Designed miniproteins, single chains, continued (2). Designs and how they scored, part 86

Each design is a single chain, and the fold is of that chain. pLDDT is the mean over its residues in the fold that is shown.

## One batch from the design tools (miniprotein)

Design m6962
Fold by ESMFold2-Fast:
Structure m6962 (fold): chain A 113 residues (1-113)
Amino acid sequence: MAEEPVLRTEVDASALPDLAPAEREAWAEALLEMARGLKAQAEALGIKAVEIVIHLTPDEAARAEARAAARRLAEEHGYGAGISTAADTPADLVELLRRALEEAGFRVEVVTA
């Protein structure tokens, strides 16, 4: 398992909470398409695991926990995602991103600073 290839994508979206609702929704649609594309690419290349990490906080502890969650979920289910948040991150935004990733077939864990 330690030498198996993995597709990893890590995105800093710490500015996303400051965007208008329509821009957040467009970002979630783009995330869904990106996640589907990564899954298709992994399948075409025979890669067993895909990790997506989305950072809504600059907090390094929460970011590290989100990376660990994505790795664990990818090892268990093939497609794993982690979202790092702060206590003041809008819940609606977190749910919007979580639903997009789950619709793409990813298991998602949200971690809070």
Scores: mean pLDDT 84

Design m6963
Fold by ESMFold2-Fast:
Structure m6963 (fold): chain A 118 residues (1-118)
Amino acid sequence: SLREALRRAAEELERLAEEARRLAAELAHRSAGAAAHLARAAEKLEEAARLLREAAESTPEEAEKLVKEALEKMKEAIEHLEEAARLAAEADPELAERIRRLAEEVEKLREELEKAVS
């Protein structure tokens, strides 16, 4: 059901936010800028997860609006992840690649959610 899909997406966003925070901790001493962008990305992913959990318990019309807001937060998170990857590349190319993979996971989930509400 759509409600179960929204709840699973929220859980996945929470997992991705935790990964962003772990990467921020790994980079904090080596690239403060990359760590800051990863922390901002985590905040945006957590906001998106909260919106999707609310959407799962809402009317269909309210759910559509909340999902659209969550998609915007996910887009902002991707922008922060991309900036973090650029900054991290100078300090640690392997960590930069992990951040790029994280951004790809967020984008895939965003595309799946956009299709679910279209």
Scores: mean pLDDT 90

Design m6964
Fold by ESMFold2-Fast:
Structure m6964 (fold): chain A 83 residues (1-83)
Amino acid sequence: MEEEKERIVDELISAAKKVLKDATDEQINELREYIRELVEKMTLEEAKKMAEDFIKRVDELQKAGIKLTFEELKRLLDLIASR
């Protein structure tokens, strides 16, 4: 379901923006493509679980006042996707 996966990509980007330090439009576009590639390799169920885990982690970081660089955020996505 391409439409549901695109919604997951949008949710992940929205969450990422909350903790991403000094994000440029180019970095946001690169992040969106990176997330889309991750989600396309997953089943819809796997993508939903990854999104839930990522959003929860982002909310924890935001409450703690922690900001991530673009590279740190990509590493976090990789770690969550690899579970």
Scores: mean pLDDT 81

Design m6965
Fold by ESMFold2-Fast:
Structure m6965 (fold): chain A 67 residues (1-67)
Amino acid sequence: SMEDIEKRLRQKMLELGLTEEEADRVIEAAKAGNRDEVQKIVGPKARESKNVDLANEVAALLAELAS
């Protein structure tokens, strides 16, 4: 379900180093189709984490939520 995707996305973003407030903003931005806001928040954290697999999981879940 979309709710399960959102829950998994939130958890993975927190693992990536986002705060709960940042994760909430990203989810709302993704639902609104606001890719610029998503990239502004997620991009720097994904690059800093150096965890390519986790960053790819977040990207895949974001794409699923945006559909």
Scores: mean pLDDT 84

Design m6966
Fold by ESMFold2-Fast:
Structure m6966 (fold): chain A 87 residues (1-87)
Amino acid sequence: MSAALQAELARLEAESDAVSARLRAATDVEEQRALLARQAELEERIAEILFQLSKTSEDVAKAVGYLLRATALRDLTDLNIKGLQQQ
């Protein structure tokens, strides 16, 4: 069963939405870099929960997708912000 994990997932998704909204409002490059790093951390946590909720190889592939996106976001912080994730 997944009620506790689903509740944590919802919390992480809400925080990710808040970080995305702050990224759209941010004008300072240093703040934007910090927010992109936070977004990557949140997507890694979401991937961990999705792995625990996985019941099929398709579910695992979805979790891997989030992990790859987190890696790409970390790359973007190193390259001085080349694109923002808008979810």
Scores: mean pLDDT 73

Design m6967
Fold by ESMFold2-Fast:
Structure m6967 (fold): chain A 83 residues (1-83)
Amino acid sequence: NIEELKKLYKEIEADLSPEQRADVKAAIDLVEEAEREKDERKSVVLRTAASLLITGAVIQAKLEGVDEKVIEKLIEMGKLAAK
């Protein structure tokens, strides 16, 4: 659900670096494209790419010592993107 992704992003965006925000926004754009995609296989590829971008943001956030609650929300966003 793109609305839930956007809601979670708004809750954490102030706690993310500019680079992390860019990656998460790119992931949200890929999910929006996937929802418009008529080809099921292409939709899965777009959602997989979005999930991988968020996973990269999770790894960077952990390395940078970002708050655990923010990281939990990023992980939830990754799960929603992969759906």
Scores: mean pLDDT 85

Design m6968
Fold by ESMFold2-Fast:
Structure m6968 (fold): chain A 89 residues (1-89)
Amino acid sequence: TPLERELARKLTVATILVAGLEFDIEKGLISSEEAEEMLKELEEVFEELKKLADEVKKRHPEKGDELDKLIEQVKKRVEDVKKKVEEWK
């Protein structure tokens, strides 16, 4: 459905953003202050992603478990990056 395509696009954007931040931190390409700013933007995108997933689950309850697993994977990466930023500061 169009809503599922929007969710897939948003998931892709969130994944690219978290991967980019992970890369920049690993390679020492950003300051801790820049990393904190990027993390805030990533957390906002992740909240939008969760809202889209909730809308898809309302229309397609049978996809709930699969979507929850995908959201959990992104959440874990965001939390791991957040810990690295907090420990770096």
Scores: mean pLDDT 83

Design m6969
Fold by ESMFold2-Fast:
Structure m6969 (fold): chain A 63 residues (1-63)
Amino acid sequence: PSPGETLRRVGTHELTAAVRDGASEEELRAAQEGLKAGLLAEGMSETEARDYADEALREALEA
């Protein structure tokens, strides 16, 4: 897979694992920001990276 695909998968996994492990809101926000920054660096647009990271965090919190 491309670096961006790998980053998306790893980032969403980390968010879900952090929620499962009882991470604080601050830790979850930091992970979300890291995912967004990584996606932007790998060529995703600002809007796409933000929306993806926001949705990943929301899904992790809802699980």
Scores: mean pLDDT 77

Design m6970
Fold by ESMFold2-Fast:
Structure m6970 (fold): chain A 61 residues (1-61)
Amino acid sequence: TGAERFERVLEAGKLARENPELSVREIAEKVGLSVETLTRLFTQLAGVSLSEYRESLLKEK
């Protein structure tokens, strides 16, 4: 993906960290990507799914 899509995925990760109450759908909407595109690109970039990443944030208490 281009640098612009990469930036959108990084923003999605930041939103997940700062706003744990947001759903994956709401995060995708805020960064201007579909849920399918966001989840695919996030997995490619991070090596884990966005859902797994959000779960890992809750384990660091």
Scores: mean pLDDT 77

Design m6971
Fold by ESMFold2-Fast:
Parts: sequence; structure tokens; C-alpha cells
Structure m6971 (fold): chain A 94 residues (1-94)
Amino acid sequence: SVEEAKRLLEEALEKFYEAQRAAENGDIDTAIKLAKEAYELVEKAAQLSGELFRDIAEVVKRVYELAEKSTDPEEVAIALTLGAMAVAIGLRAL
């Protein structure tokens, strides 16, 4: 349902904000773990609602993969910000 998809995206957005705080504190492993959890929530939302959510899930997946491969905390922070923006855009489209 659209309502269930919204809840999952809101939870994913909260996970990205938590990941950004972890990255700011130098806890990159926790930041990447939280980004993965956010991606998994967006993927579940995509299964419930149309092509738009599939595109958002693909963007969030690429953001998580870039963060996981990065050795630079600043690059991880930028990736997390982009992930949060993608989820926020998805929420506004509903």
C-alpha cells in the first residue's frame, strides 16, 4: 500500500540521518551499516509501489555501494546526504 510505502521511506530517511551522525563522529562502519538498512527499507517500499520507488531504490543502492567502497569520511558523508535527498524526493512524490 502507499501508506505502508510512506512509512518505510520515512524510516529509511531516519536511518540516513542516523548514518550521517555516525559518519560525523568518525564511526564509518556504523554509517555504512545504517545506509544498508536504509537501502533495504527503500527496496521493500519499491516492492509495494510502482516504478518511481524502484528508481529511488536504485539511486539509494548506488549511494550505499559508493559509501561502502570509499575510504574518505567526507565522501561517505556526501553519499549519505544524496541518499537522504533521494528518499525525501520520493516521499514528496507520494
Scores: mean pLDDT 82

Design m6972
Fold by ESMFold2-Fast:
Structure m6972 (fold): chain A 58 residues (1-58)
Amino acid sequence: TDSVTQAIVEAGRLFGQGDGEGAVQVLEDAAKQSKDPSDAQVLLTSARLIRQQAERRA
């Protein structure tokens, strides 16, 4: 859905600017607002991948 795409784009922008925590928050907030379990799963999976990348940079 448009809301899923918008959340992923915004999270990618924040992550690209060095704000991994902000990127994860955007995705988790969007997942909480999602009515579709499959949309929520995509958003939560994206948040997990961003967390893993942030840990590898540390």
Scores: mean pLDDT 79

Design m6973
Fold by ESMFold2-Fast:
Parts: C-alpha cells; structure tokens; sequence
Structure m6973 (fold): chain A 120 residues (1-120)
C-alpha cells in the first residue's frame, strides 16, 4: 500500500540520518564539545520531526495519530537524556549518546511494527 511505502521510506531516511548523526556526535564527544553535541542532537530531533511530518501527509488519520504518538514518546525520552547531558561530566556523555541511540532504535522498531500492521 501507499502507506506501507511511505513508512518504509521514513524508516530508511531515519536510519541514514541516525548513522550520520551518531558519527558527528562521537567526534564532538571526543573533542569534549558539550554545547556542539547538544546542538547536534537538537538538530537531529528537528530533522526527524520534518521527515515524520512529510510522511504523515501520506497516511490515514489513524496511522498519523499512531506515528505522532510514537515520535513524541521518543522525543520526550531524548529531551530527558539531553537534560542529563547538560549536568553530566564528559566521561558520562558516551553512555548518554548510547541511550539516545537506543531510544531512536526503539522508535524505528515501533514504526516497523506499525508498517507490518498496515500490510494487510
């Protein structure tokens, strides 16, 4: 279906964006650039939000609501991790980056589950 195709494209674009972002984040963490790292994560959230918004235009109202709920859940978790990162020492940032990676991976898994539910 066109909805399945739209979600598949979103998943592919999110995976690519995540890979590029994690590479940049690892470099910033090595440089101990806290503000640069936080700025990169905020830009990552914004880019994911734009991809999600474009995808939602191709979905039914019910599917749009589910995608929005899944995205907002991940966004809130990442915002909590960012709050921890602002207070954390540089030695803790690598662990916090791995937590962000885990939350993004969970978001993609929930989208894959939704895709399978739409493939009737």
Amino acid sequence: SSEVEAIDKLIEELKKLAEETYKKMKELVKKKDKEGAIKEILEFIKKMEELVAETMEKLSEEARKKVAEIFNKMKLKIEDILAEMRKASPEEWEKLLEKIKEEVEKFIEELEKLRDELEK
Scores: mean pLDDT 87

Design m6974
Fold by ESMFold2-Fast:
Structure m6974 (fold): chain A 85 residues (1-85)
Amino acid sequence: MLEELLRRLEEEMAANPEIADPQTAKNGLEMREAVLAIRRRLEEGTLDPKELLETGSLAELLAAAALTGNEELAEKARALLAERR
């Protein structure tokens, strides 16, 4: 499940021609760091999806959605991604 959700995020990013853009590559690095941070919080039992909805970064929201399957986090991340562009 966890691996499948991460694979879907990677496939979605790879499907975009913008992944060749250096700015998109930087966003990918931020996402990798967020995935590691969110995974640690899950292992520690400190992850709060509600706090992420209120204050989380795009990368944190995407990582948390992928790792937990939380659709609300995924929707928030997609909305922020659209606003950033």
Scores: mean pLDDT 66

Design m6975
Fold by ESMFold2-Fast:
Structure m6975 (fold): chain A 90 residues (1-90)
Amino acid sequence: ELSEEQLERMEKAAREAEASGGSVEAIVKALEEIARIYAEAGKLEELQKILDKGLEREEERRESAEKLGKLEELKVFEEAVRILKRVLEE
């Protein structure tokens, strides 16, 4: 389980990404911080599994986002997740 401090750091990263207007660069920076937190906790394998499951449900998320008019926001997020996954694998 992540510590309270680690959860606060993730919340801060998410808020900074939101404040930037959801740009790909800001979302990538937030995900990099999340990756650092999981690395510090020794849970990079857990993070990798979360990202894999997230990508497996891509079609379901796209359908939901399309109905809510958030398809563009979802595409930006999914692109950032793919970039982070690639970094963790290399």
Scores: mean pLDDT 67

Design m6976
Fold by ESMFold2-Fast:
Structure m6976 (fold): chain A 63 residues (1-63)
Amino acid sequence: MERIKELAKKTNEDLKNSPPTVEANAEVSQKYAPEYAELAKELGIGAGEGLPGGNDLKPLEPE
């Protein structure tokens, strides 16, 4: 469970070094989204759960 906390810490560090804009924040979130998805899969938490808007951030899936 420490891995997800470490990933959140890295995400916050990238946000600190990024411009304070919505675009930059979205880019950082997308950069780490696959890592969160992989951790959620390994921990059995649920697809997309673990991000602030995980349930709204659906993985790339054909509709």
Scores: mean pLDDT 63

Design m6977
Fold by ESMFold2-Fast:
Structure m6977 (fold): chain A 102 residues (1-102)
Amino acid sequence: SSMEKKIAELDKYFNSLGEEVEIPNIPELLKLEEKLKKLGLSEKAAKKITMYIYVKAGGDLNEKVLFSGLDKPYTIKEIANLPDEELLKVLEGIKKDLLEGK
């Protein structure tokens, strides 16, 4: 499907970003990692995305982060509960932000 192809391209991109990262034992981060893996991302990509969002939020689970191409900001908990199509838009926004050096 078109969605599966986009997920595979995102997974390839995030896996290309060098070293593996560790996730703190914080339930909201672990839930986001699990959600990303269920979407079809590898563990390495899911962990990198989760840590990128966490760092952008300044380590604050209540802080909302706005990514490129999105109409509204989201907390980590909100991102973990998004429908797959909306979550995909977050991932595309993160990729764009990283490519633009943000």
Scores: mean pLDDT 87

Design m6978
Fold by ESMFold2-Fast:
Structure m6978 (fold): chain A 82 residues (1-82)
Amino acid sequence: NADIVEAANHLVEAQVALSDGNIDEAIKHLDEAIEHLKKVSDPDAQEAAKDLEKAKKALESGDTDSAIENLKKAGENLSKLL
């Protein structure tokens, strides 16, 4: 599924941006991952999208620990689909 692969690629890019302290770039990649996952009707894809939405809100509020936790949860759900 191309949308799952694109979402996984954007999640990796978001994690790299976050490691570099580039919060705006991380949020951009999370938005792209969320859009791809919303096109997939699979329950694990929908849960991953919700986790990424929570990670985005955490980054917007400066809660990096919550963001990392939700990125890990999204990655776990995505790994079930790859």
Scores: mean pLDDT 85

Design m6979
Fold by ESMFold2-Fast:
Order: sequence, then structure tokens, then C-alpha cells
Structure m6979 (fold): chain A 76 residues (1-76)
Amino acid sequence: MEELEKKAQEMVSKVVAEAKASNDIDKIQQLLQGAINAANHLKKLVDKGASKKVEIMYKGAQQLANELQKILEEKK
């Protein structure tokens, strides 16, 4: 479980770093929308009693969406 959480955080950090380095607002907005859509889909699975793996993925998608939203607001 801790290993999966670490990998999810590493993935989020990598995408966030790429977004921070990019000045392509449209691309960052598309990444944000993708993260929001993924989080909403995974939340529905968690609410239906999905595995801890799905819960970890959901938290990762939420974290990614939050970080991308902050980056987008700073670059507008």
C-alpha cells in the first residue's frame, strides 16, 4: 500500500513539474480537465466499495487536479 502511494505521489510530482515548466495554458487546462474527470470517475468507484488501490488512485487524481489548478491560476 505505501509503495503504491509513493508511486502515485511520484507520478503527480512529475506531471506537476512538467506543467510548471510549460507556458502552454491550453495544455495545462486539458491536463486539469483530465485529472478532474479521472477523480470524479474514481470517486464513484470508491463510493461503491472499490479496493484500496482504486482509493489511492482517486487521491492521486484529486491531488493532481488541485496542483494543476494552482499552476493554471498562477499562469493566467
Scores: mean pLDDT 80

Design m6980
Fold by ESMFold2-Fast:
Structure m6980 (fold): chain A 60 residues (1-60)
Amino acid sequence: MTEETLALLYKIVAEASEFIAERSTNPELAEANREAAKRDREIVKKIVEKNPELKPLVEK
């Protein structure tokens, strides 16, 4: 699997988790999803660090 594909997949998962956190009426579920999103964003950040060309694709 390419680093480009990995970065996009983790970005999508992080965005989904953030969306659930924003819409959830359950505070525990919201916090769990916020933490999951943070972890996935950190993975994306490390991939972009090796491949700066991918930054515009994952920034949005």
Scores: mean pLDDT 79

Design m6981
Fold by ESMFold2-Fast:
Structure m6981 (fold): chain A 61 residues (1-61)
Amino acid sequence: MITPENVAKVLVNSYGLPEDKVDDIAKALEEKDAQRLSELMEGRIDVGGAERLIEEFHRLK
């Protein structure tokens, strides 16, 4: 099931981020905040990569 929370959990687990970031990442995905998403990912994804993730997420939602 494609939800912001499930995508955030995948990102947290795949990049080894703290689980407490799941809710903030899910919010950034829903709000289409690419800069915030990149910041929450600790630069593991740049702003352009975050924009692409947000676009794909909303295309599949």
Scores: mean pLDDT 81

Design m6982
Fold by ESMFold2-Fast:
Structure m6982 (fold): chain A 110 residues (1-110)
Amino acid sequence: SKVQELLEKVGKLLEEARKAAPEDRAALLDQALDQVQELAKAAIEFLKEKNVPTEVQFKILLLISVLGSSLLVARQAARAGKLDTMDRELEEAERILEEIKKLIEEVEKS
């Protein structure tokens, strides 16, 4: 699905940001943020098409919002040279991304 494709793209960009030179990390995180915005739009349409209960829709969309917030903090930390803060926020973003993936897979199986 488009949602699964966007989740994979975000995950790849987070992995690339972790391995990148410090000066390149902010640009990769900007790309990840753009993909998270597309993910939010695609998720809204996907959840409507699947007739997902409102409570489950809210949970998934809230997790996408929190993912975006973690990436905003990581990007700001990268630009400020606060690499330890950036790494912590990337680990948090990766955990949230895995939770979103599991919830989307459950919805697709239903």
Scores: mean pLDDT 87

Design m6983
Fold by ESMFold2-Fast:
Structure m6983 (fold): chain A 96 residues (1-96)
Amino acid sequence: HMAREEAVTLALIDVSIARQAAKRAGNTEAAKLLEEASDHLVRAGEFVREGNYEEARKHLERAADLLRQAAAKSTGQFAADIERIAERVRRLAEEL
């Protein structure tokens, strides 16, 4: 369904923005974790397009975990923003 693919794409855009912000701030640990989360979101999108929701769910769960780790390596509003993305990705995995 287009809505699920769109949700993955929107999460990928938000993670890309967060990764750029982490790099500009010199937060190399958060940037690395956000890059790893992006890789898993790309794979999740591929599996959603194939109708392989089991594999998509695993990649979304891994992405959510990596996003929470990135939030833990961040502070203030930036950490809160990443945590919100993580929760969205976790819910998407549950709804597949």
Scores: mean pLDDT 89

Design m6984
Fold by ESMFold2-Fast:
Structure m6984 (fold): chain A 100 residues (1-100)
Amino acid sequence: SDEEIQNNMIDLLEKIKKLLESQDLKGLAALVDELIEELKKAKKEKVSMEEFLELLREGIERLKKYVDEHIKDPEKKELAYSLIEILEEALKKAEEVRKL
């Protein structure tokens, strides 16, 4: 269950990275790649799920800050926020499943 949650989160981030690269959002894609590597390392080091989800939450906040500060095109900004919202919803669902 915890390993499935970790794998699903990493897979979702990989898909988002590819979509961002295809939309010429390479700077944001690079930050997503850094988050993927951070989460893969955390999984390999067998950190707690609480710590893993905290790293994801902190990563999401870095992505939001990048969008706010560096993306000027309104359509690209809207796309970026929509993808970040998918990550936030996935994080929320993972946290809810752990409380059951």
Scores: mean pLDDT 88

Design m6985
Fold by ESMFold2-Fast:
Structure m6985 (fold): chain A 90 residues (1-90)
Amino acid sequence: KKEEELRKLIEEAKKSNTVEARKKIFDAYIELQKLKATPEQKKALESYKKNLDDRFAAHEARLAELARTPGTPLTWETIQRKDPRAVPRP
């Protein structure tokens, strides 16, 4: 049954904490709702999916920007982990 297939996709996607996996989970939930929706509700769900896709694109763009300027203690970690004396000690 289509509902069972969609639920299996959600469970498999939950094993991954990637943005792509989360997008698959939301897409599957929308498809599950469409199975019981009226024609008017299906149009609303299509509009919602468009908005959701836009939100994911914006989020991915933000993550890409953060990756360019990591801001987290990469600088501190680099200083801390790289010893200027970095000759191998015994």
Scores: mean pLDDT 63

Design m6986
Fold by ESMFold2-Fast:
Structure m6986 (fold): chain A 81 residues (1-81)
Amino acid sequence: MVDEALAQSAKYEALAEEAGKRAEEAIKKGDKETANKYGQLFNAYYTAAVYYQWKADDPTSEVALKRAEEAAKRAEELEKE
């Protein structure tokens, strides 16, 4: 429902911000592996946030929900690495 999509969008936006900060700090320290990992997490979280927001704005959009779920699943896979 709309409320759930908005909550998921806010959650993934916060996760993207945190991942982006960690990627920046890793770059400053010369830790390329950590920078790449958190850069990928940032992209996955940000994509999920954008598509969940689109689903909240258009509850009939099956495409927005599918794209949000795919991005969220990608983020979950990256978190396990």
Scores: mean pLDDT 83

Design m6987
Fold by ESMFold2-Fast:
Structure m6987 (fold): chain A 86 residues (1-86)
Amino acid sequence: MLVASTAPIPIAETDTPEVIADKIFSAAGEDIAGAIFVTNDGKEFQVELKGKTKEEAAAIIQKFLDDNNLKVSDLKEVRGYTLIGE
């Protein structure tokens, strides 16, 4: 399966989950499949976003942060990805 990834999108300490979702959707498009978050210490986390709205994606990002005991300030970058085949 082919995957198209965006360039790394920087995350600011003051960004909200809603702002992060908007950045991801703006870069990858509305048919986004998911996102890969990179923390300041180099850990990578994959979050599935296929079929979600920006508002739902923001809620999923907040849950991902809560589940991993992370804050937005712990995030360095994010990449959106889409599935190639349509």
Scores: mean pLDDT 81

Design m6988
Fold by ESMFold2-Fast:
Structure m6988 (fold): chain A 92 residues (1-92)
Amino acid sequence: MGIPDEEAAERVLKMAEDAQKEVDRILKEKGPEGQREALRYLLSKAVDAGRLIGEESEDPERAIELVKERAKTPEEAWIIFFAYAYYLDRKF
């Protein structure tokens, strides 16, 4: 059995929170020149979140709905978008 949907959602939200903090840190330290580094970091975390949802979660669709319901920032929304895209790619 995989990870419960609630646990998978909590782990993804924690990843989004940590990614937002790191993005903010990069942009604060490097300004506009840090944008590419911040985007690369965010994309790598979105891929990790997508694998957690798609490969480890017991109910990927429910986990995505829970994360979508609780996301409040653009960075969190991007992670959810890529997590869902990864899930769909594997299903078809």
Scores: mean pLDDT 71

Design m6989
Fold by ESMFold2-Fast:
Structure m6989 (fold): chain A 78 residues (1-78)
Amino acid sequence: SKLEELVEKLKKAVENGDVEEAIKLLEEFAELYVKEHPNASREKQEAIIGKIKELYEAIENKDVEKALKAADKLLELA
C-alpha cells in the first residue's frame, strides 16, 4: 500500500539522519491516512495520532531506535 511505502521511506530517512525528510514523510502519512480511512473509529484515530506524536518526538530527538520502533507500530495500527 502507499502507507507502507511511506513508512519504508520514513525508516530510511531516519536511518540516514535526515530529520527534515523524515518529518515530511510523516506529515504525508498523516494526510494519506485521513484520505484512505475517513470512517476510522475515534479510538483508532486517537491511537494513530498518539503514535504519530511519539514518532515525531523520536525523530526530533534523533533517537533512531525509538523512531524505527514507533514507525513499525504506526504501520501495525494503520
Scores: mean pLDDT 85

Design m6990
Fold by ESMFold2-Fast:
Structure m6990 (fold): chain A 100 residues (1-100)
Amino acid sequence: MPSALSQLLQGIAAVYRDKSLSAEERRERIWALVEEALAAGVPVSALLSVLQLALKEAVDARDREAAEAMIAVLRRFAERHPEYAAQVEAIIAEARARLA
């Protein structure tokens, strides 16, 4: 059985594969997957690791639209979990430097 983390990562990939979705719809779909993973008992730190990996994959693929969607999701994550705000901003700064 896939873990809640594996389901989250696969769900994020499925959202990016669906080219019919707007940037806003992709952000909302990914955020819904994040909330489902939290409800399933996934630790907040593990969730951040999966989101960081998804952003890294978008940056490595030079998919600016996917990277910007993940940056928006990570900022919403930091708003809900302010103890991770500094770490999230460091992740975003690194991603933006690589996309520049």
Scores: mean pLDDT 80

Design m6991
Fold by ESMFold2-Fast:
Order: C-alpha cells, then sequence, then structure tokens
Structure m6991 (fold): chain A 67 residues (1-67)
C-alpha cells in the first residue's frame, strides 16, 4: 500500500494516516485468513472505535483495490 493510498483513506474517513495504516494491516491480515467483509468490519469497529458501517466501507475499499 502506498503512502498516497493511506492519505486518501485518512481524508475519506476522517482518521489519522497512522490509524489508516493499522486498519489496512489488520483488514488485509483478516482477509488473508479467510475472514468475511462483515467480520473485518466488526474487528475494525471494535479495535478502532469506529462504526460498523465505516468499518465495512474501509473493508470494501481494501477488497476492491481502491486502497
Amino acid sequence: MTDEQLEALSKKYGISKETARQMVELARRLLAEGATLLEVADALSEKFGISRSTGLGIALDIENGDV
């Protein structure tokens, strides 16, 4: 993942670039382990204190290669 992609995620979701990096690392790890998008969204919501809807948006952006 490029620094520019992390910046774009940070701006889109109103999170810090460091938080965006940690979210992407967690999401990619969970997806590689066979987790569903909803399971990834729930994990992001629980760990980072964001809504499940926001977590799902991030998970979808990562899965679709938009990040």
Scores: mean pLDDT 80

Design m6992
Fold by ESMFold2-Fast:
Structure m6992 (fold): chain A 89 residues (1-89)
Amino acid sequence: SEFEEVLKRIEELIPEVEDEELRELVEEAIELAKEGLKKGIPESFVLSLLKNALRLMEAALEGKDEEAEILEGVTRLQMGVLKLLLKKL
C-alpha cells in the first residue's frame, strides 16, 4: 500500500527531527490519517496529508525554511479539514 510506504518513510525520519513542535504536528497528522482511514475518509485525502507531512519534514531537515513554512500551513489546513470530517462521522 502506498499509504504504508509513506507512513514508514515518515516514521524513519521522525527521530531526526529536533524541533519538538514539528514532531508533535507530524505525529498528530499520522494519528488523524489512521483514524480517517478507519472511518472511511478517502485514501487519496489521507495519503495527500501524509505526503505533505513527509515533504514538510524533508524540507525542514534540508534547511529549506520557507518551503517548510508553506508545507506546515498546508499540513495544518488538511488536518483541520480532516478533524471537521471526523466530527461528522
Scores: mean pLDDT 87

Design m6993
Fold by ESMFold2-Fast:
Structure m6993 (fold): chain A 71 residues (1-71)
Amino acid sequence: SMDLARMQALEREIARLLTEILELDSANKAQVMAEAREIILRVNKLREEKNIDGLQAMKDELQAKLEKLRG
């Protein structure tokens, strides 16, 4: 299914963005780990609901956060 392929691509991109955010913001480890756990729970829920638009929004949110961290 094209929708399944799109969801899997979005989940891979979200995982990549989250990893980069964790690597850049290592000075505040406890807070960053708590936020990462919340993001993982949100992604799991969106996947279970087959909510492609929600996964896209999550990816866009993490991309914006990464850009802010890079300056």
Scores: mean pLDDT 81

Design m6994
Fold by ESMFold2-Fast:
Structure m6994 (fold): chain A 96 residues (1-96)
Amino acid sequence: MSKEEAQERILAEASVTMLRMGIHIMHRYQLSEEEQVRLIQITMRDIRRTAKTLSREVQRYLVQQLRALVDEYADKLSPSALALLQQGLAELEQEI
């Protein structure tokens, strides 16, 4: 059933877009390290909630896309925010 997989992929893409927008907001408004950590905690909680509703295959796709995004924007993240994202992605991958 390709329709169910397509819906899951849309949710995965929405999650990637949410994180991308969050990173752009943090950079645009020059958020402090503490503010970046708080925003990332909220965003990762929402991503993890969405991921648990997805099939194993789509969860792997989501993790791959999120890792690529974090690598692309590593220089725009504080060290604490980057470490938190990397930890959250590792935890998400272990739950697949």
Scores: mean pLDDT 85

Design m6995
Fold by ESMFold2-Fast:
Structure m6995 (fold): chain A 80 residues (1-80)
Amino acid sequence: MAEEAIEHAKKSVELFKKAIEALEQGNFDEAGKLMDEGAKHLIKAVELYKENPSEEVKKYIDEARETLKKAQELAEEKGV
């Protein structure tokens, strides 16, 4: 529930941060895999949030969305 949603959102942030590092290193295949895994965790967090809304859960989801946006912007900058 709320704890599970936070766990998925935090995992999403970790994966997107690793994707950013991979993009900076030119490891585009690894970055793509990390972004895909991160997106799956974010989707699960959002689904759980819709079922049991919480401002604290929303905060972690918002952080994950912001981190994803940074990863996407960096990927575009790198020509991916």
Scores: mean pLDDT 84

